# Designs tried in a protein design run: designed miniproteins, single chains, continued (2). Part 65

Each design is a single chain, and the fold is of that chain. pLDDT is the mean over its residues in the fold that is shown.

## One batch from the design tools (miniprotein)

Design m6242
Fold by ESMFold2-Fast:
Structure m6242 (fold): chain A 79 residues (1-79)
Amino acid sequence: NDKIADALYDYAKKHPTASMSPGGPVTKVPGVGDFEAQIMVDEYGLNTLGEFGKLPREERLKVVRDILQRRQYRSATDW
């Protein structure tokens, strides 16, 4: 979802040192919860919002899309 990626990028520009942690500042971004924050840290090594903001736009879109797809897939279609 491009809106979530763009919102997260805008928040990252304003708070580059903020931690990418569950229950942290990143969860103030609409569509980003504790699960999404944890995956960004554990799977992508993104420990701060600034690290996400430094990614190329295409990579940011890919990361957000993959994380949201993992969440939706796992909770809605447990095959």
Scores: mean pLDDT 74

Design m6243
Fold by ESMFold2-Fast:
Structure m6243 (fold): chain A 83 residues (1-83)
Amino acid sequence: HMTLEELIAEGEKKFDEYLQKAKNAKTVEERRKIFKEFLDWAAENLPLEEIYRYLSRAYSFFKNDPEALKAFEEAAKERIEKL
């Protein structure tokens, strides 16, 4: 069985993977889908505090890429409204 520490470590790896996938995606729709998949996994496996940390990190990561940031914000808004 996975411990909370192991889940947090898995979340860190998945977050980095999803950020790279989103950077390489060609359309806003693809980026939105990628971020939604990560947020769905995070909501099932991580506490809200960790989800908010990922939101803050994404803002820092995409501060110079407004298209990617907008896709992430839209995915996060959709997921948070369902929590």
Scores: mean pLDDT 74

Design m6244
Fold by ESMFold2-Fast:
Structure m6244 (fold): chain A 82 residues (1-82)
Amino acid sequence: EEKKELERKYVSLEAAANINEAGADASEMLAERNLELAKKDPEKREKYLENAEKHRADAETNRRTAEENRERAERLREEYEE
């Protein structure tokens, strides 16, 4: 049943996008935590700054993937509603 397959696919993509957004939020919090640690411990400052940058990159990647999944879900939803 073609319409049921389309519905399953776009619902799955919407769920995946929500998971990616939650992952981005978590990575942003970890980046902020590492920036605070960098201020408190000068000896480990460079390591904390590197960790913060990696977490920000992860957040950006997750935001991008979420947007792609939402765009795919929207296209399938439009096809389903035909």
Scores: mean pLDDT 86

Design m6245
Fold by ESMFold2-Fast:
Structure m6245 (fold): chain A 84 residues (1-84)
Amino acid sequence: YKETLELLEEKFSIAEEVLRDKHPEAVDRLRQLLGKAREAAEKNDLEGFYEAVREIARLFTEVLDSDPEIREEYEKKLKELQKK
């Protein structure tokens, strides 16, 4: 699951860039959840890791659904990430 954590950190970096100006509270909460995912991965806590990942996905989906301009920017940057 190291690859999953690495991808999650890359996606968070993009999310922070596109969300920080309009949704700073969402960025702060996502950062806290990513911290929980890192701790769970370090402790080999598979249950805690996937629980944190699910919460990140839920929160992020909610924010993107509420702001189509942010969703467009995120999708554009995500496509650049996939070219790596």
Scores: mean pLDDT 76

Design m6246
Fold by ESMFold2-Fast:
Formats: C-alpha cells, sequence, structure tokens
Structure m6246 (fold): chain A 79 residues (1-79)
C-alpha cells in the first residue's frame, strides 16, 4: 500500500508540526483508528496479515486522505 504509507507519513508529519496542531489532530486520528477497527470487524478480519492489509487498503487510503485534508486545514488556520 504505497499510497496509504505515504499518506500516513504526511499525517504524522503534520500532526507533530506544532503543539496546537498535535492537540487538534489527536481526536481526529483516534476517530480514524476506531473506524479502521470497526471496518476490520465488519470484514471478519481477526489477524493483521498482508492479505488483511490489502482488504483494508481502500478503506485506509480513503480515511487517511480525509484526515490529511482536515489536518492541512488546521495547519493553515494555525499558520
Amino acid sequence: MEEAERLEREVLELALKSEEVRKASMPLIGEVLEALRREAERLGITEYTEESEERLAPFVTERLRELLERLREIVEEVE
């Protein structure tokens, strides 16, 4: 999942950019992790393997893109 790995790195980089961005981004990151957990349960994924990662890849990529967009808005406001 090259796209998801890139988005994850960008999300972490932005979230750690400043204390204000970090504080605002933590709840959003928590929401994404909770949504991922629920999607995994919905798909019956009990083990995290390469196969399960590929099955979750479209969901993860979409959630990370949404999160990155929201974080960019927060960074723009803080700047």
Scores: mean pLDDT 73

Design m6247
Fold by ESMFold2-Fast:
Structure m6247 (fold): chain A 66 residues (1-66)
Amino acid sequence: MEKAEAAGAIAVLALDGEGHRLAEEGRRRLVEGDYEKGAELFRRGGELSGDPALGAGAEATILRLA
């Protein structure tokens, strides 16, 4: 029942969506002054979604902490 291919595609999209959700949460943490947690969430989001912009955001945030 149902196509196995559809389940695989949904899994890939779920990882991409989860990565961007983590990036959005990281942004909220940055606004609250939790730069360390914000940077960690951006880095994790970039790894899950493969979006290099999210990784760059994590680096910029870490530099702000220093």
Scores: mean pLDDT 63

Design m6248
Fold by ESMFold2-Fast:
Structure m6248 (fold): chain A 80 residues (1-80)
Amino acid sequence: MDPIKLEFAKKVVEIIMETTGEPPTLELSQKLAELVHASPEDFDKKAEEVLKYVEDNYPEATEKVRKLIEEARQKLKEAA
């Protein structure tokens, strides 16, 4: 299990809970699980799927999630 991808998923859940007061939907949770289990090469694709879901369902959280994607991407490059 990649700790950087797991931390990203955890922080997305925290942002959704802070923004809505509710846990993320099952669909978002599934997308985050797919991201955590994705290869490093597929991270960008899976992160884009998560971001699009957030843009469509949690627009106020979009900018915070986008920043988390940039942070996770940078950490993954540094870990390689």
Scores: mean pLDDT 81

Design m6249
Fold by ESMFold2-Fast:
Structure m6249 (fold): chain A 85 residues (1-85)
Amino acid sequence: SLEELVLRMGERDGSPLMAKGSIALLEGKYEEAYKLFREEAQRRLATNPSPEAQRLLDEGDRYAKEGKFKEAAILYGRAVRLAGQ
C-alpha cells in the first residue's frame, strides 16, 4: 500500500514524525500532516540551522494561519528536507 511504502521511506530516514506526516499527507489529512512536518522541521533546525529551511518554515506558518494546510504541509516538508543532515 502507499501507507506501507511511505512508512518504509520514513524508517530509512530514521524519522517517525516524517513517516507519520507523509501518511497523513497521502490520506488527505493536511492539518495533521503540516503539524507533524513542522515539528520535524523545528527539531532539525534546532540542531542544524539553515536560513533557506527557516524561510520555508516561516512561509508555511503563514499558509497555516490562512487555513491553507496542504500548502503549509508541502512547505514544511521542504523545510525538513533542507534542514536534514
Scores: mean pLDDT 77

Design m6250
Fold by ESMFold2-Fast:
Structure m6250 (fold): chain A 63 residues (1-63)
Amino acid sequence: EVEKLRAEAEAAQKKADEYGAERKKLFDTGPSKAEQARKKMFDAAGYLVKAQELRKKAEALEA
């Protein structure tokens, strides 16, 4: 169970990193892409929070 939670946390972290990179690329493209960049920023933040919460759950199961 803890292994599955850690794997899911790692997957969420990878998605956060991917969306963060896409957000920067869209933001640098120009103002027409600014809203799309904002959406990717929120997606990245959501996955980052999910990764942190999954890590906390894994730690609780290890204790």
Scores: mean pLDDT 78

Design m6251
Fold by ESMFold2-Fast:
Structure m6251 (fold): chain A 84 residues (1-84)
Amino acid sequence: MIEEGLKKMEEARKEVRERHPESIDLAFEEAKVALLYIQAVATRLGARAAPESERPKLMEEANSLVKQAEELDARIRQRRAAAA
């Protein structure tokens, strides 16, 4: 049952959060970096299908997403370095 699976996942998340709350937050931020890179790839693919006049704008948007991902990744690395 979907309901049973959802409850099991919620219990697992609660257990991990109680023992390692920072680890969950860090993992969530790492997931955001991955999502930003996926959006950048999707935007670049859209640029390939777009009219020539729109391609530079879409490529700038993709580059902005990459920059956001790199900045977030740098913050994650700094946090890990500070924790070591």
Scores: mean pLDDT 73

Design m6252
Fold by ESMFold2-Fast:
Structure m6252 (fold): chain A 64 residues (1-64)
Amino acid sequence: EEELKKEYEEFLKKIDELNKEMRQAVAAGEAAGLPTEELGALVREYIDKLNELKKKYSNFLKKK
């Protein structure tokens, strides 16, 4: 229980940090007039990081 709670809290913290960074980067890019392809690349980079975190957490859960 405590182990699962701690892992979940750490997972949520990392997700929150990446989401904040992504929002800031996209907002700055839009304000700077970046083309959609460049904005898409920024979003993809953060989505890949989020998916990596989700995969690690999912693998942790599957072992339990």
Scores: mean pLDDT 79

Design m6253
Fold by ESMFold2-Fast:
Structure m6253 (fold): chain A 68 residues (1-68)
Amino acid sequence: MEVLSPEELQAVVDALRAYVRAHPDVTEEDVRAWFEQLRAQVTDPGDLAFLDAAEEEMLAEVRKRRAA
């Protein structure tokens, strides 16, 4: 299994952000599952921190939709 490059990781996260914006039925479980798979493919602490920040941002977006 090959580790994702920072460029590939950024592209995947950008695609997930676009998907969340286009699909209001996305759940917190969906987001968590996606980021669990991404973390399995990275080893750099900076990339892990980037994923943690991106996951929390997407979870906040999903939570806002459920509260509204």
Scores: mean pLDDT 79

Design m6254
Fold by ESMFold2-Fast:
Order: sequence, then structure tokens, then C-alpha cells
Structure m6254 (fold): chain A 66 residues (1-66)
Amino acid sequence: GMHEGDVAAAGAIAAGLAGDREAAEYHAKQAVKNGGLSEEQARELVEAALAGDVERAEAAGRKGLE
């Protein structure tokens, strides 16, 4: 459900901010599978988090760019 996707998206942000691309991509893929994110949103979230852009990563994680 959406709640499961939101938890996975939060995990992707945390992993990305820690510099762990593999973990961030894994969690982002789970968010897509759980219906929380599109593949495009998941990719944007991972790249933003890895770049240290918390605001952009959180916006992508909300199932849409602001």
C-alpha cells in the first residue's frame, strides 16, 4: 500500500544521504513495487539524496515533485 511505499522511500533517502547508492536504489525499488513511487520519482529521489539535497529528495519521495 501507499504506507509501505512511504517507508521504503524514507529508507532510500536515508541511505542516499549516507552515500550508499546500492542501499538507496534497493529501497527506492521497493517503494516503486509497493506503489509509493514511479520509477522516475524513485530515480530522482536517489540522485537528490546522494547529492545531499534533502529538500529535493523529500519532494520526490512524496510521489511527485513540488
Scores: mean pLDDT 74

Design m6255
Fold by ESMFold2-Fast:
Structure m6255 (fold): chain A 92 residues (1-92)
Amino acid sequence: MSPAEALAELVRAAAQAVLEAARALDLPPEEKAELERLAEEALRAAEAGDLARATATALEALDRLAAASPDPEHRANFATLRATLEALAAAA
């Protein structure tokens, strides 16, 4: 797998994780809507081949999700995914 292909796959996985978390977690409706919007935008950018926009949007979504999550374990997991995505983007 090329670095760009690996990055695109991880962006899609991260965006899907944000969508699932936004739907499952007890968050304010406006925060859920913003997380879903960011995740869908990241997926759309990835499909269009705009990996820079897709990565930046996915990182923003993960930062918001980590900050909004009341569970320390969930916050740590989202922070780890964010760090992995950032490292892979820097290597691509």
Scores: mean pLDDT 81

Design m6256
Fold by ESMFold2-Fast:
Structure m6256 (fold): chain A 98 residues (1-98)
Amino acid sequence: MDFLVDSIVETLKWIDENYEKIKENIEKALKEGKVSQEYADRSLKRLDLMKKAVEAIKEGKIDEAERYLFEAFGLPDTPEIREAVRKALERYREEIEK
């Protein structure tokens, strides 16, 4: 489970720090014909969901953040995955409060 927790935390940190750059890179790749419109739309939707999860955590809305992450990653709703997501959100919150 620690691998999933670590992966989620690092992804959220990367999204928080690089959201605009990631968004611009996807839009640029689409404009240059390097990716399809469907790929770009899907990637931007996932990026927006992850950004909403980051913002929800900053507002203390853990349940909303959890929901956004499950949708963004397409994770199965099992007790083990739910526990890993919860632990990741708690650890990310602790890091941003420092």
Scores: mean pLDDT 81

Design m6257
Fold by ESMFold2-Fast:
Structure m6257 (fold): chain A 81 residues (1-81)
Amino acid sequence: MKLITGGKLKNLKTGVETPARGVQDGDEVTVYGLFDPGSVQVGDEVRVTGTVDGEPVEAEGTVESVLPDGTVKVRGTVLPK
């Protein structure tokens, strides 16, 4: 399991980006971000970008959960290079 640094989370439905914090474990990513409340829903498709061990990574995922404050949890899969 490796930390994602400089993470960004983009909601593909709205085009809105937020800073993200998360980890990569093999080809899977788990990231957290904060959107404006009500602007994001469970099942929204998202793109994750960031750096792992100094190398750029990109992943596709979906929003698993949304809290009333706009905090989201995302599960995704690293895109092939």
Scores: mean pLDDT 82

Design m6258
Fold by ESMFold2-Fast:
Structure m6258 (fold): chain A 81 residues (1-81)
Amino acid sequence: SMEEKIKKAEEEIKKLLEEFEKKAKTESDHNVIDQLERELLSRVVQILVDLELPREAASKLLEKTMKELSKIVKEIKEEQK
């Protein structure tokens, strides 16, 4: 069902964000953090495409992910100053 596909996407995205935060916190090079951010967003897009989510659902999940990711990156970079 569509609801199950959305839930699966949310669970996979949550895992990717948790793995990103863990890696980024141990990384001192901000250029590497920026690369990890780009790689995470690419993986998120691939999950949404592979699950064949409707455009509206995919766009909403991507927007939510980008907002959460930006918050994580900002907090990590501010703590490392």
Scores: mean pLDDT 84

Design m6259
Fold by ESMFold2-Fast:
Structure m6259 (fold): chain A 74 residues (1-74)
Amino acid sequence: SQAAMDDAATESNLLARLLKAVQAGAPEEEIDRLFEEAAKTLGISVEEVRKRVDNILKATEGGHAGAQALAAAA
């Protein structure tokens, strides 16, 4: 349980930093560095980190896009 809790907290903190950098329009060089740090810390690929960040962004934006599409269809 402790290892899983520690992993979840570490992942949440790293993903939160990445999301803030992406949303703030940070330079691609800085974003790439944050992705590499997250991948190394979590022991997963950079591609997997990008996928997780993209899924979170799309979930947040997809809700808005879905609501707008529904309003446009009405």
Scores: mean pLDDT 68

Design m6260
Fold by ESMFold2-Fast:
Structure m6260 (fold): chain A 66 residues (1-66)
Amino acid sequence: SKEEKIKEIIEELKKFERDLVLQVHAGADPAEIERQFKERLEKAIDELVKLGYSREEAKKIIDENL
C-alpha cells in the first residue's frame, strides 16, 4: 500500500541518519555528513513525490516523522 511505502521511505531515511551520527562520532567531517544527509533527504522527497505527494506535502511527512 501507499502507507507502507511511506513507512519504508521514512525508516530507510532514519537508518541513514543513524549511520551518519555514528560516522560523526568516528571523526567524519561534519560538513561532508551534512551534504550526504541533504542529498538523501532530497531523494526521499523525490520518492514521496512519485507516490503522488507535492514537494511541500513530502517535506511535511518527513519533518513529522524525523
Scores: mean pLDDT 84

Design m6261
Fold by ESMFold2-Fast:
Structure m6261 (fold): chain A 87 residues (1-87)
Amino acid sequence: SKLEEIEEELERAEAAARTLIDSLLADPSLSPEQVLTYVERFLEHLRKEFLEWVKKKYGDDEELLRYAEELAERVRERLLEETRARA
């Protein structure tokens, strides 16, 4: 289904974000503040790319786009919270 494809694409994006977060946290040259700044910028970029992907693939479905936006925001908030706890 369209919902399952959207969720799977977001899961792939989340996995990529977790890999980047792990790499940034493991970098001894970065302060906790720098890690958080880089993560926030990366997650904003991922959100924009993900939503553009949804729009291009499924068209102008307003309800589906809202659902995708809500999912992306929940993932962003969770990853930022996890990064703050680990930093």
Scores: mean pLDDT 86

Design m6262
Fold by ESMFold2-Fast:
Structure m6262 (fold): chain A 67 residues (1-67)
Amino acid sequence: MTVEELFAMLDKDGDGVIDKAELKAFLTELLGQEPSDAFVDDMLAILDKNGDGVVTYEELEAALAPR
């Protein structure tokens, strides 16, 4: 799966960003159960380098970069 395909799966609203609700939904599917808000907040903080409360395509691509 490419970064573009992964982003398209996460960006359900098609607004070009991944918010906390979309990240929580993805983690729920990945873990098979609903994660705690603290866990979602920690994951968002790791991915959201600029602190605006959303994850952009560029931030996701940077997180998955081979270096």
Scores: mean pLDDT 72

Design m6263
Fold by ESMFold2-Fast:
Structure m6263 (fold): chain A 62 residues (1-62)
Amino acid sequence: SRIEQLRAEAERWRALSEHYDKLADELEKQGAPKEEIQNAYLKSVAARLRAVGAEVELWLAE
């Protein structure tokens, strides 16, 4: 169903956001270039926004 698809999609995007957050933290601890850390962080934010979008659609789908 669409509700099941939206729930799975939201969960996948949340997991991806958490993955990139952890990657950004590890890169910062390793003293990686600011651009690499920022890139990982931006990917985390993008995934989080996609998760929120799926969650909003799930809410609207009831």
Scores: mean pLDDT 86

Design m6264
Fold by ESMFold2-Fast:
Structure m6264 (fold): chain A 90 residues (1-90)
Amino acid sequence: IKNEILKHLENARLYLQEGKYELAVKELEKAIKLVEENKEELQKDEDFQKLVKERLKKIQEVIAQSDASKETLEKIQEKLVKIYNLLFGD
């Protein structure tokens, strides 16, 4: 399941680079669902948490270079923040 989450984050980054924003949002939603369903277990894995932070940073870099609409950027940022808060807390 950890590899599934990492793959969804990677797919989201690739879709964002391609300008496929709706597909990127769907991949982030899939990652969120898996994180929510496995939150307690994933919060105990510091190595996995480090990998997720690296993937989220790469997604943020792609977003910073995109010409996406404000609405699209807000949707993506909302999903990234949700993943971060689920794993690392507020």
Scores: mean pLDDT 81

Design m6265
Fold by ESMFold2-Fast:
Formats: structure tokens, sequence, C-alpha cells
Structure m6265 (fold): chain A 76 residues (1-76)
């Protein structure tokens, strides 16, 4: 896990870095069923919306788009 976090933090594109870190959070939530549900709040930009739509498709996370924010809910 630590090696994957360090690799994600080294991504020069801030949007790609944020997407990869969000994937790592999803893996942690799914590997520990005692955690239940985690919600990540992200800025509402076109790049973040597109990336989070792909993320939701891959992981089954729930997306809610609001004025100024995108909520990504990850269930264990």
Amino acid sequence: MLERILAAEAIPDPVERLLELTRLVAEQVKSDPSRGTVTVVLPNTPEVRRGMEEFAKETGARLEVRDGEVLVTIEA
C-alpha cells in the first residue's frame, strides 16, 4: 500500500493524482468492512467530473454532482 500511495503522490497531473489517491481509498474501504461508508468531497471541474465518472464505473462508487462540489461515496 505505501508504495502505491507514494507512486500516486508522484503523479505530476493534479487531477490524475487525485483520481489515483481516491482509488487507493476505495481499496482500503473495501479491504476493511468495519469502515462502512466513506464520502470524498472534490471540486466540481470538468476534469474531476470526467475522472470521477470513470472511477464510479470501475468501482461502483456513488456520485452526486452539486454546484461547486462532487461527492464520491465508497461503500465497503
Scores: mean pLDDT 71

Design m6266
Fold by ESMFold2-Fast:
Structure m6266 (fold): chain A 95 residues (1-95)
Amino acid sequence: SVSDELKDALNFTTDRYKKLLPDKSEELNRIKSKGLSAIDNKDVSAFRESLDELVDVVTEGAKTLDEGSRGQLLGLTSLDSSVLRSLADQLEKEL
């Protein structure tokens, strides 16, 4: 289902970001839990808010990295955000 795909994508992306930004691990876990809860409750607006928080935390964490690593992480975050947003839009249409 779209819900399962969105949950899998959120888990995969947040776990990857926790490895890249270990000092943000607690904040990333909080955002992941908020996003997963929103998906379970079919609350697409709350999910989009958690996605915006995810992007903000990763963007802030990227400032601690060297320029090359920062660029790669921000590019990856842009792609991940696009995929998660697309899946959220599909979920909203199925409600």
Scores: mean pLDDT 87

Design m6267
Fold by ESMFold2-Fast:
Structure m6267 (fold): chain A 93 residues (1-93)
Amino acid sequence: AREEALEEVVAALSSVEANEALMERLAPLRKALAAGEEIPEVDRIKLELLDEIQKIGQAYLTKGKEAALEKIKEFEEKYGAKEIAEILKKALE
């Protein structure tokens, strides 16, 4: 489940088409989760990863590069998401 979620999020960060497809698929699942409905664990992890990536982007916009890098480190440690962390670090260069 976790490895599958990480792989799909990596693909979504590397391709506009993959990102668009993932967002479209997750939109109804995000609504279901907000309504208190059970969703597949793989999709729950994908939503968590995307929400953390959004928080990193918010930190960059509001507090700058150093704050974003600190959140990337926390994200990598929490999820073991080394490939996503490297993609995000490159985006901030």
Scores: mean pLDDT 80

Design m6268
Fold by ESMFold2-Fast:
Structure m6268 (fold): chain A 98 residues (1-98)
Amino acid sequence: QVIDLYAKVLGVSVEKLIEIANAIKTKDVEKLKELSKDENPAVSTLAAVALFILGNPDAVPVLEKADKKTVTTALEFLKAMGVEVTPQDVAIIEKIVS
């Protein structure tokens, strides 16, 4: 299962990753903002990447402190979930994380 694989790679529980996946699928900005404050940096990074792609600038401070490898994995997870990630989104996120 895609969710099981990414949960293992990111070090996140399956239940937490399902919560994130549902928030992404429903474009639940308020839930993603809550998740971007999570103590698990993989959870907060994944939520922040999703928030940024949805056009929410509250993602920027979280992304500035994010690990580049985790951001790359988060972008691949979003693509695997069918989220449209543009080359422009990737370029801007990479500059923020640098």
Scores: mean pLDDT 83

Design m6269
Fold by ESMFold2-Fast:
Structure m6269 (fold): chain A 88 residues (1-88)
Amino acid sequence: MAEKANKIMREAVEEGVRTALELYDKGKPIEEAVREAAQRAYELAKKKGMSDAIAETVGRMARRRAEQALKTKDELDENIKKILEELS
């Protein structure tokens, strides 16, 4: 049972982070993408039968991971854009 719960939590966080990256690539602001990641992870955990307290924890984890991933990607994309603009 613990193994199943850990799998659901990992999958929910991963899906949340993927959603945030997809929204960012579509031009959504970081804060909006991060909010959507947290909400999606929370909803998936709840749908899979997790308690409200655990689902909230999963949402917070997804938000934190998405924030880190998006900030890193934003910094990288900004640097690449500057290089490409200099070559254009």
Scores: mean pLDDT 80

Design m6270
Fold by ESMFold2-Fast:
Structure m6270 (fold): chain A 70 residues (1-70)
Amino acid sequence: VDEEAVVAALTAFGRAVRAGDLAAARAQIDKLGEMGVPAALRDEMLAAVEAGDAERAQRLGVRAYLQLTD
């Protein structure tokens, strides 16, 4: 997996979450899915974004990073 691409997607995801931009956050979740993030984790990330839970979304983003880079 390309760690630089993963970091870029997670950085964009974090910005979208903080901005309340659901469409941008969803696009980054889809991109992470193409990189190998499991559907169950992507579903949790989407639920956190839809709930406006930036702290949970950030923690799930860290799990996605570890899933892709470990």
Scores: mean pLDDT 83

Design m6271
Fold by ESMFold2-Fast:
Structure m6271 (fold): chain A 117 residues (1-117)
Amino acid sequence: KEERLRRVFEEATRGVEEIHETVTRLADGREKGPEALGELYKENVDRALSSSPEELKSSATALAGTAILAGESFVKAGKVEEGVKLLKQVKDALDKVDKEQAKKVQEALEKLKKEAE
């Protein structure tokens, strides 16, 4: 279907940013707890991490941002270990394709460790 093909194309170019905006709106509406938000962000991160190195590189900025939000949501939900593990996984993946975004995720990981204290 043309609608599905259009969505796939848009998702390849802006999907992570659109998902980020949608999840941010859900958080603002407070209809779901931080755990549910963290899981929703994580599903999008896992999908991006399963992409080719070329796709991962093209979405590196959006992936880094989504992973940081997932980590923050998990830490807020008391799932510190899960949030830290996710950010480390994303940092390791990004280090191979975009070292600047990997550094951004590493800095967020260190901040979340302080918050979890």
Scores: mean pLDDT 72

Design m6272
Fold by ESMFold2-Fast:
Structure m6272 (fold): chain A 73 residues (1-73)
Amino acid sequence: EDEELVRRVGEAARPFLSEETLRRAVEAARETLRRGGSKQEVVAAVAETARESGELSDEELRELAARIREALE
């Protein structure tokens, strides 16, 4: 189920992001899955949302992307 994937994305991203940015990242993941996007597109959407927030360094963004990829396996 797409909702289970969205839940796993939220759990994986929670340690990295503020509540507001996490909410936006989860929404981006849900929208990507709803339109038939791939798991790679979900990772990209979450990482882009986090990058735009300015909360994370480049290294932290790479770590977040890795955690999201693992969550979607």
Scores: mean pLDDT 83

Design m6273
Fold by ESMFold2-Fast:
Structure m6273 (fold): chain A 92 residues (1-92)
Amino acid sequence: MTLPELKARLEQASFEEMIELLKEALDDPSMTPAEKRSLILHALNILKERYEKGEITEEQYKEFVKLILEYARKHKDEFPDGFIEELEKLYE
């Protein structure tokens, strides 16, 4: 699946499907760090919009952001320091 196709699939996915799609993509060694960052940012935008509309709970929002933050902290060499700080602000 191409990055644009994966992004489109995220937009149609349930919350649980978004979690699984993100986990699969982040574990994919064929995806570049830049592609993974692009996917993470796209997923966060979808998640924020759904949270603001009341389509997901605060707990679900925090669970998703925590998943991304834990991944970024383990792979910090693949992400700029400012990116992790932005995620921490989003979680708080």
Scores: mean pLDDT 77

Design m6274
Fold by ESMFold2-Fast:
Structure m6274 (fold): chain A 68 residues (1-68)
Amino acid sequence: SQQAQADAILAEMEALLDRLSATHPWEEVRERLSEAAAELLAQSNLSPEVQRQLQEQLTAILREREAA
């Protein structure tokens, strides 16, 4: 399902965030994650609604990490 694909992309992004955050400054982490997310979304067949939800979830995660 599209939801399962979105969940898989989100999990991949969270794993990448954890790896990059261990060794890179936040500004670089944010840039690399934005690029990776754009590539994954461009390769996906997700509906606009599911893409919007996924982007909102990613934005929330990034804002939470930036605020910490």
Scores: mean pLDDT 80

Design m6275
Fold by ESMFold2-Fast:
Structure m6275 (fold): chain A 90 residues (1-90)
Amino acid sequence: SLAERVRELVEEAAEVGEKIGKPISEEERERLAEELTAFLSTLPPEQQELALEAMRLMVEGARAKYIEGDEARAAELEARYRALAEELNA
């Protein structure tokens, strides 16, 4: 479901945040997941998928950079995010 996918992304983002010294409380994670799910549910399915993909690329890019130390993968994921963001904002 949309809510499950959003929750997974928020939890992955929180894991990255904790590793870089910016922890997110469980209450904050729950609120963010609810707010993002509510917002995304107002969008058409195609736009929901694009927004979820953009968020996934951001989380994976941060993980690659700050947790894995894989600068090449982080750069690739950031480039994909920027291309998607430019397309959506055009």
Scores: mean pLDDT 82

Design m6276
Fold by ESMFold2-Fast:
Structure m6276 (fold): chain A 62 residues (1-62)
Amino acid sequence: MDQRLQQSIQDSQDLKESARQGSLEGRARAVGETDPQERADLIGQGAARGVAKAKEELEKKK
């Protein structure tokens, strides 16, 4: 298998997992929030932060 292709698949999986973990963190931050719109925004921000962090870690790994 092409090592670059294998790495790309792994990176994609890492990004998906980081987005999932970020969403969970955002949901935890939203636990005290009663407005559905604010809760959705906090969860989305968590996912975005998770992806950004994973991208930074992947870049450092090179």
Scores: mean pLDDT 73

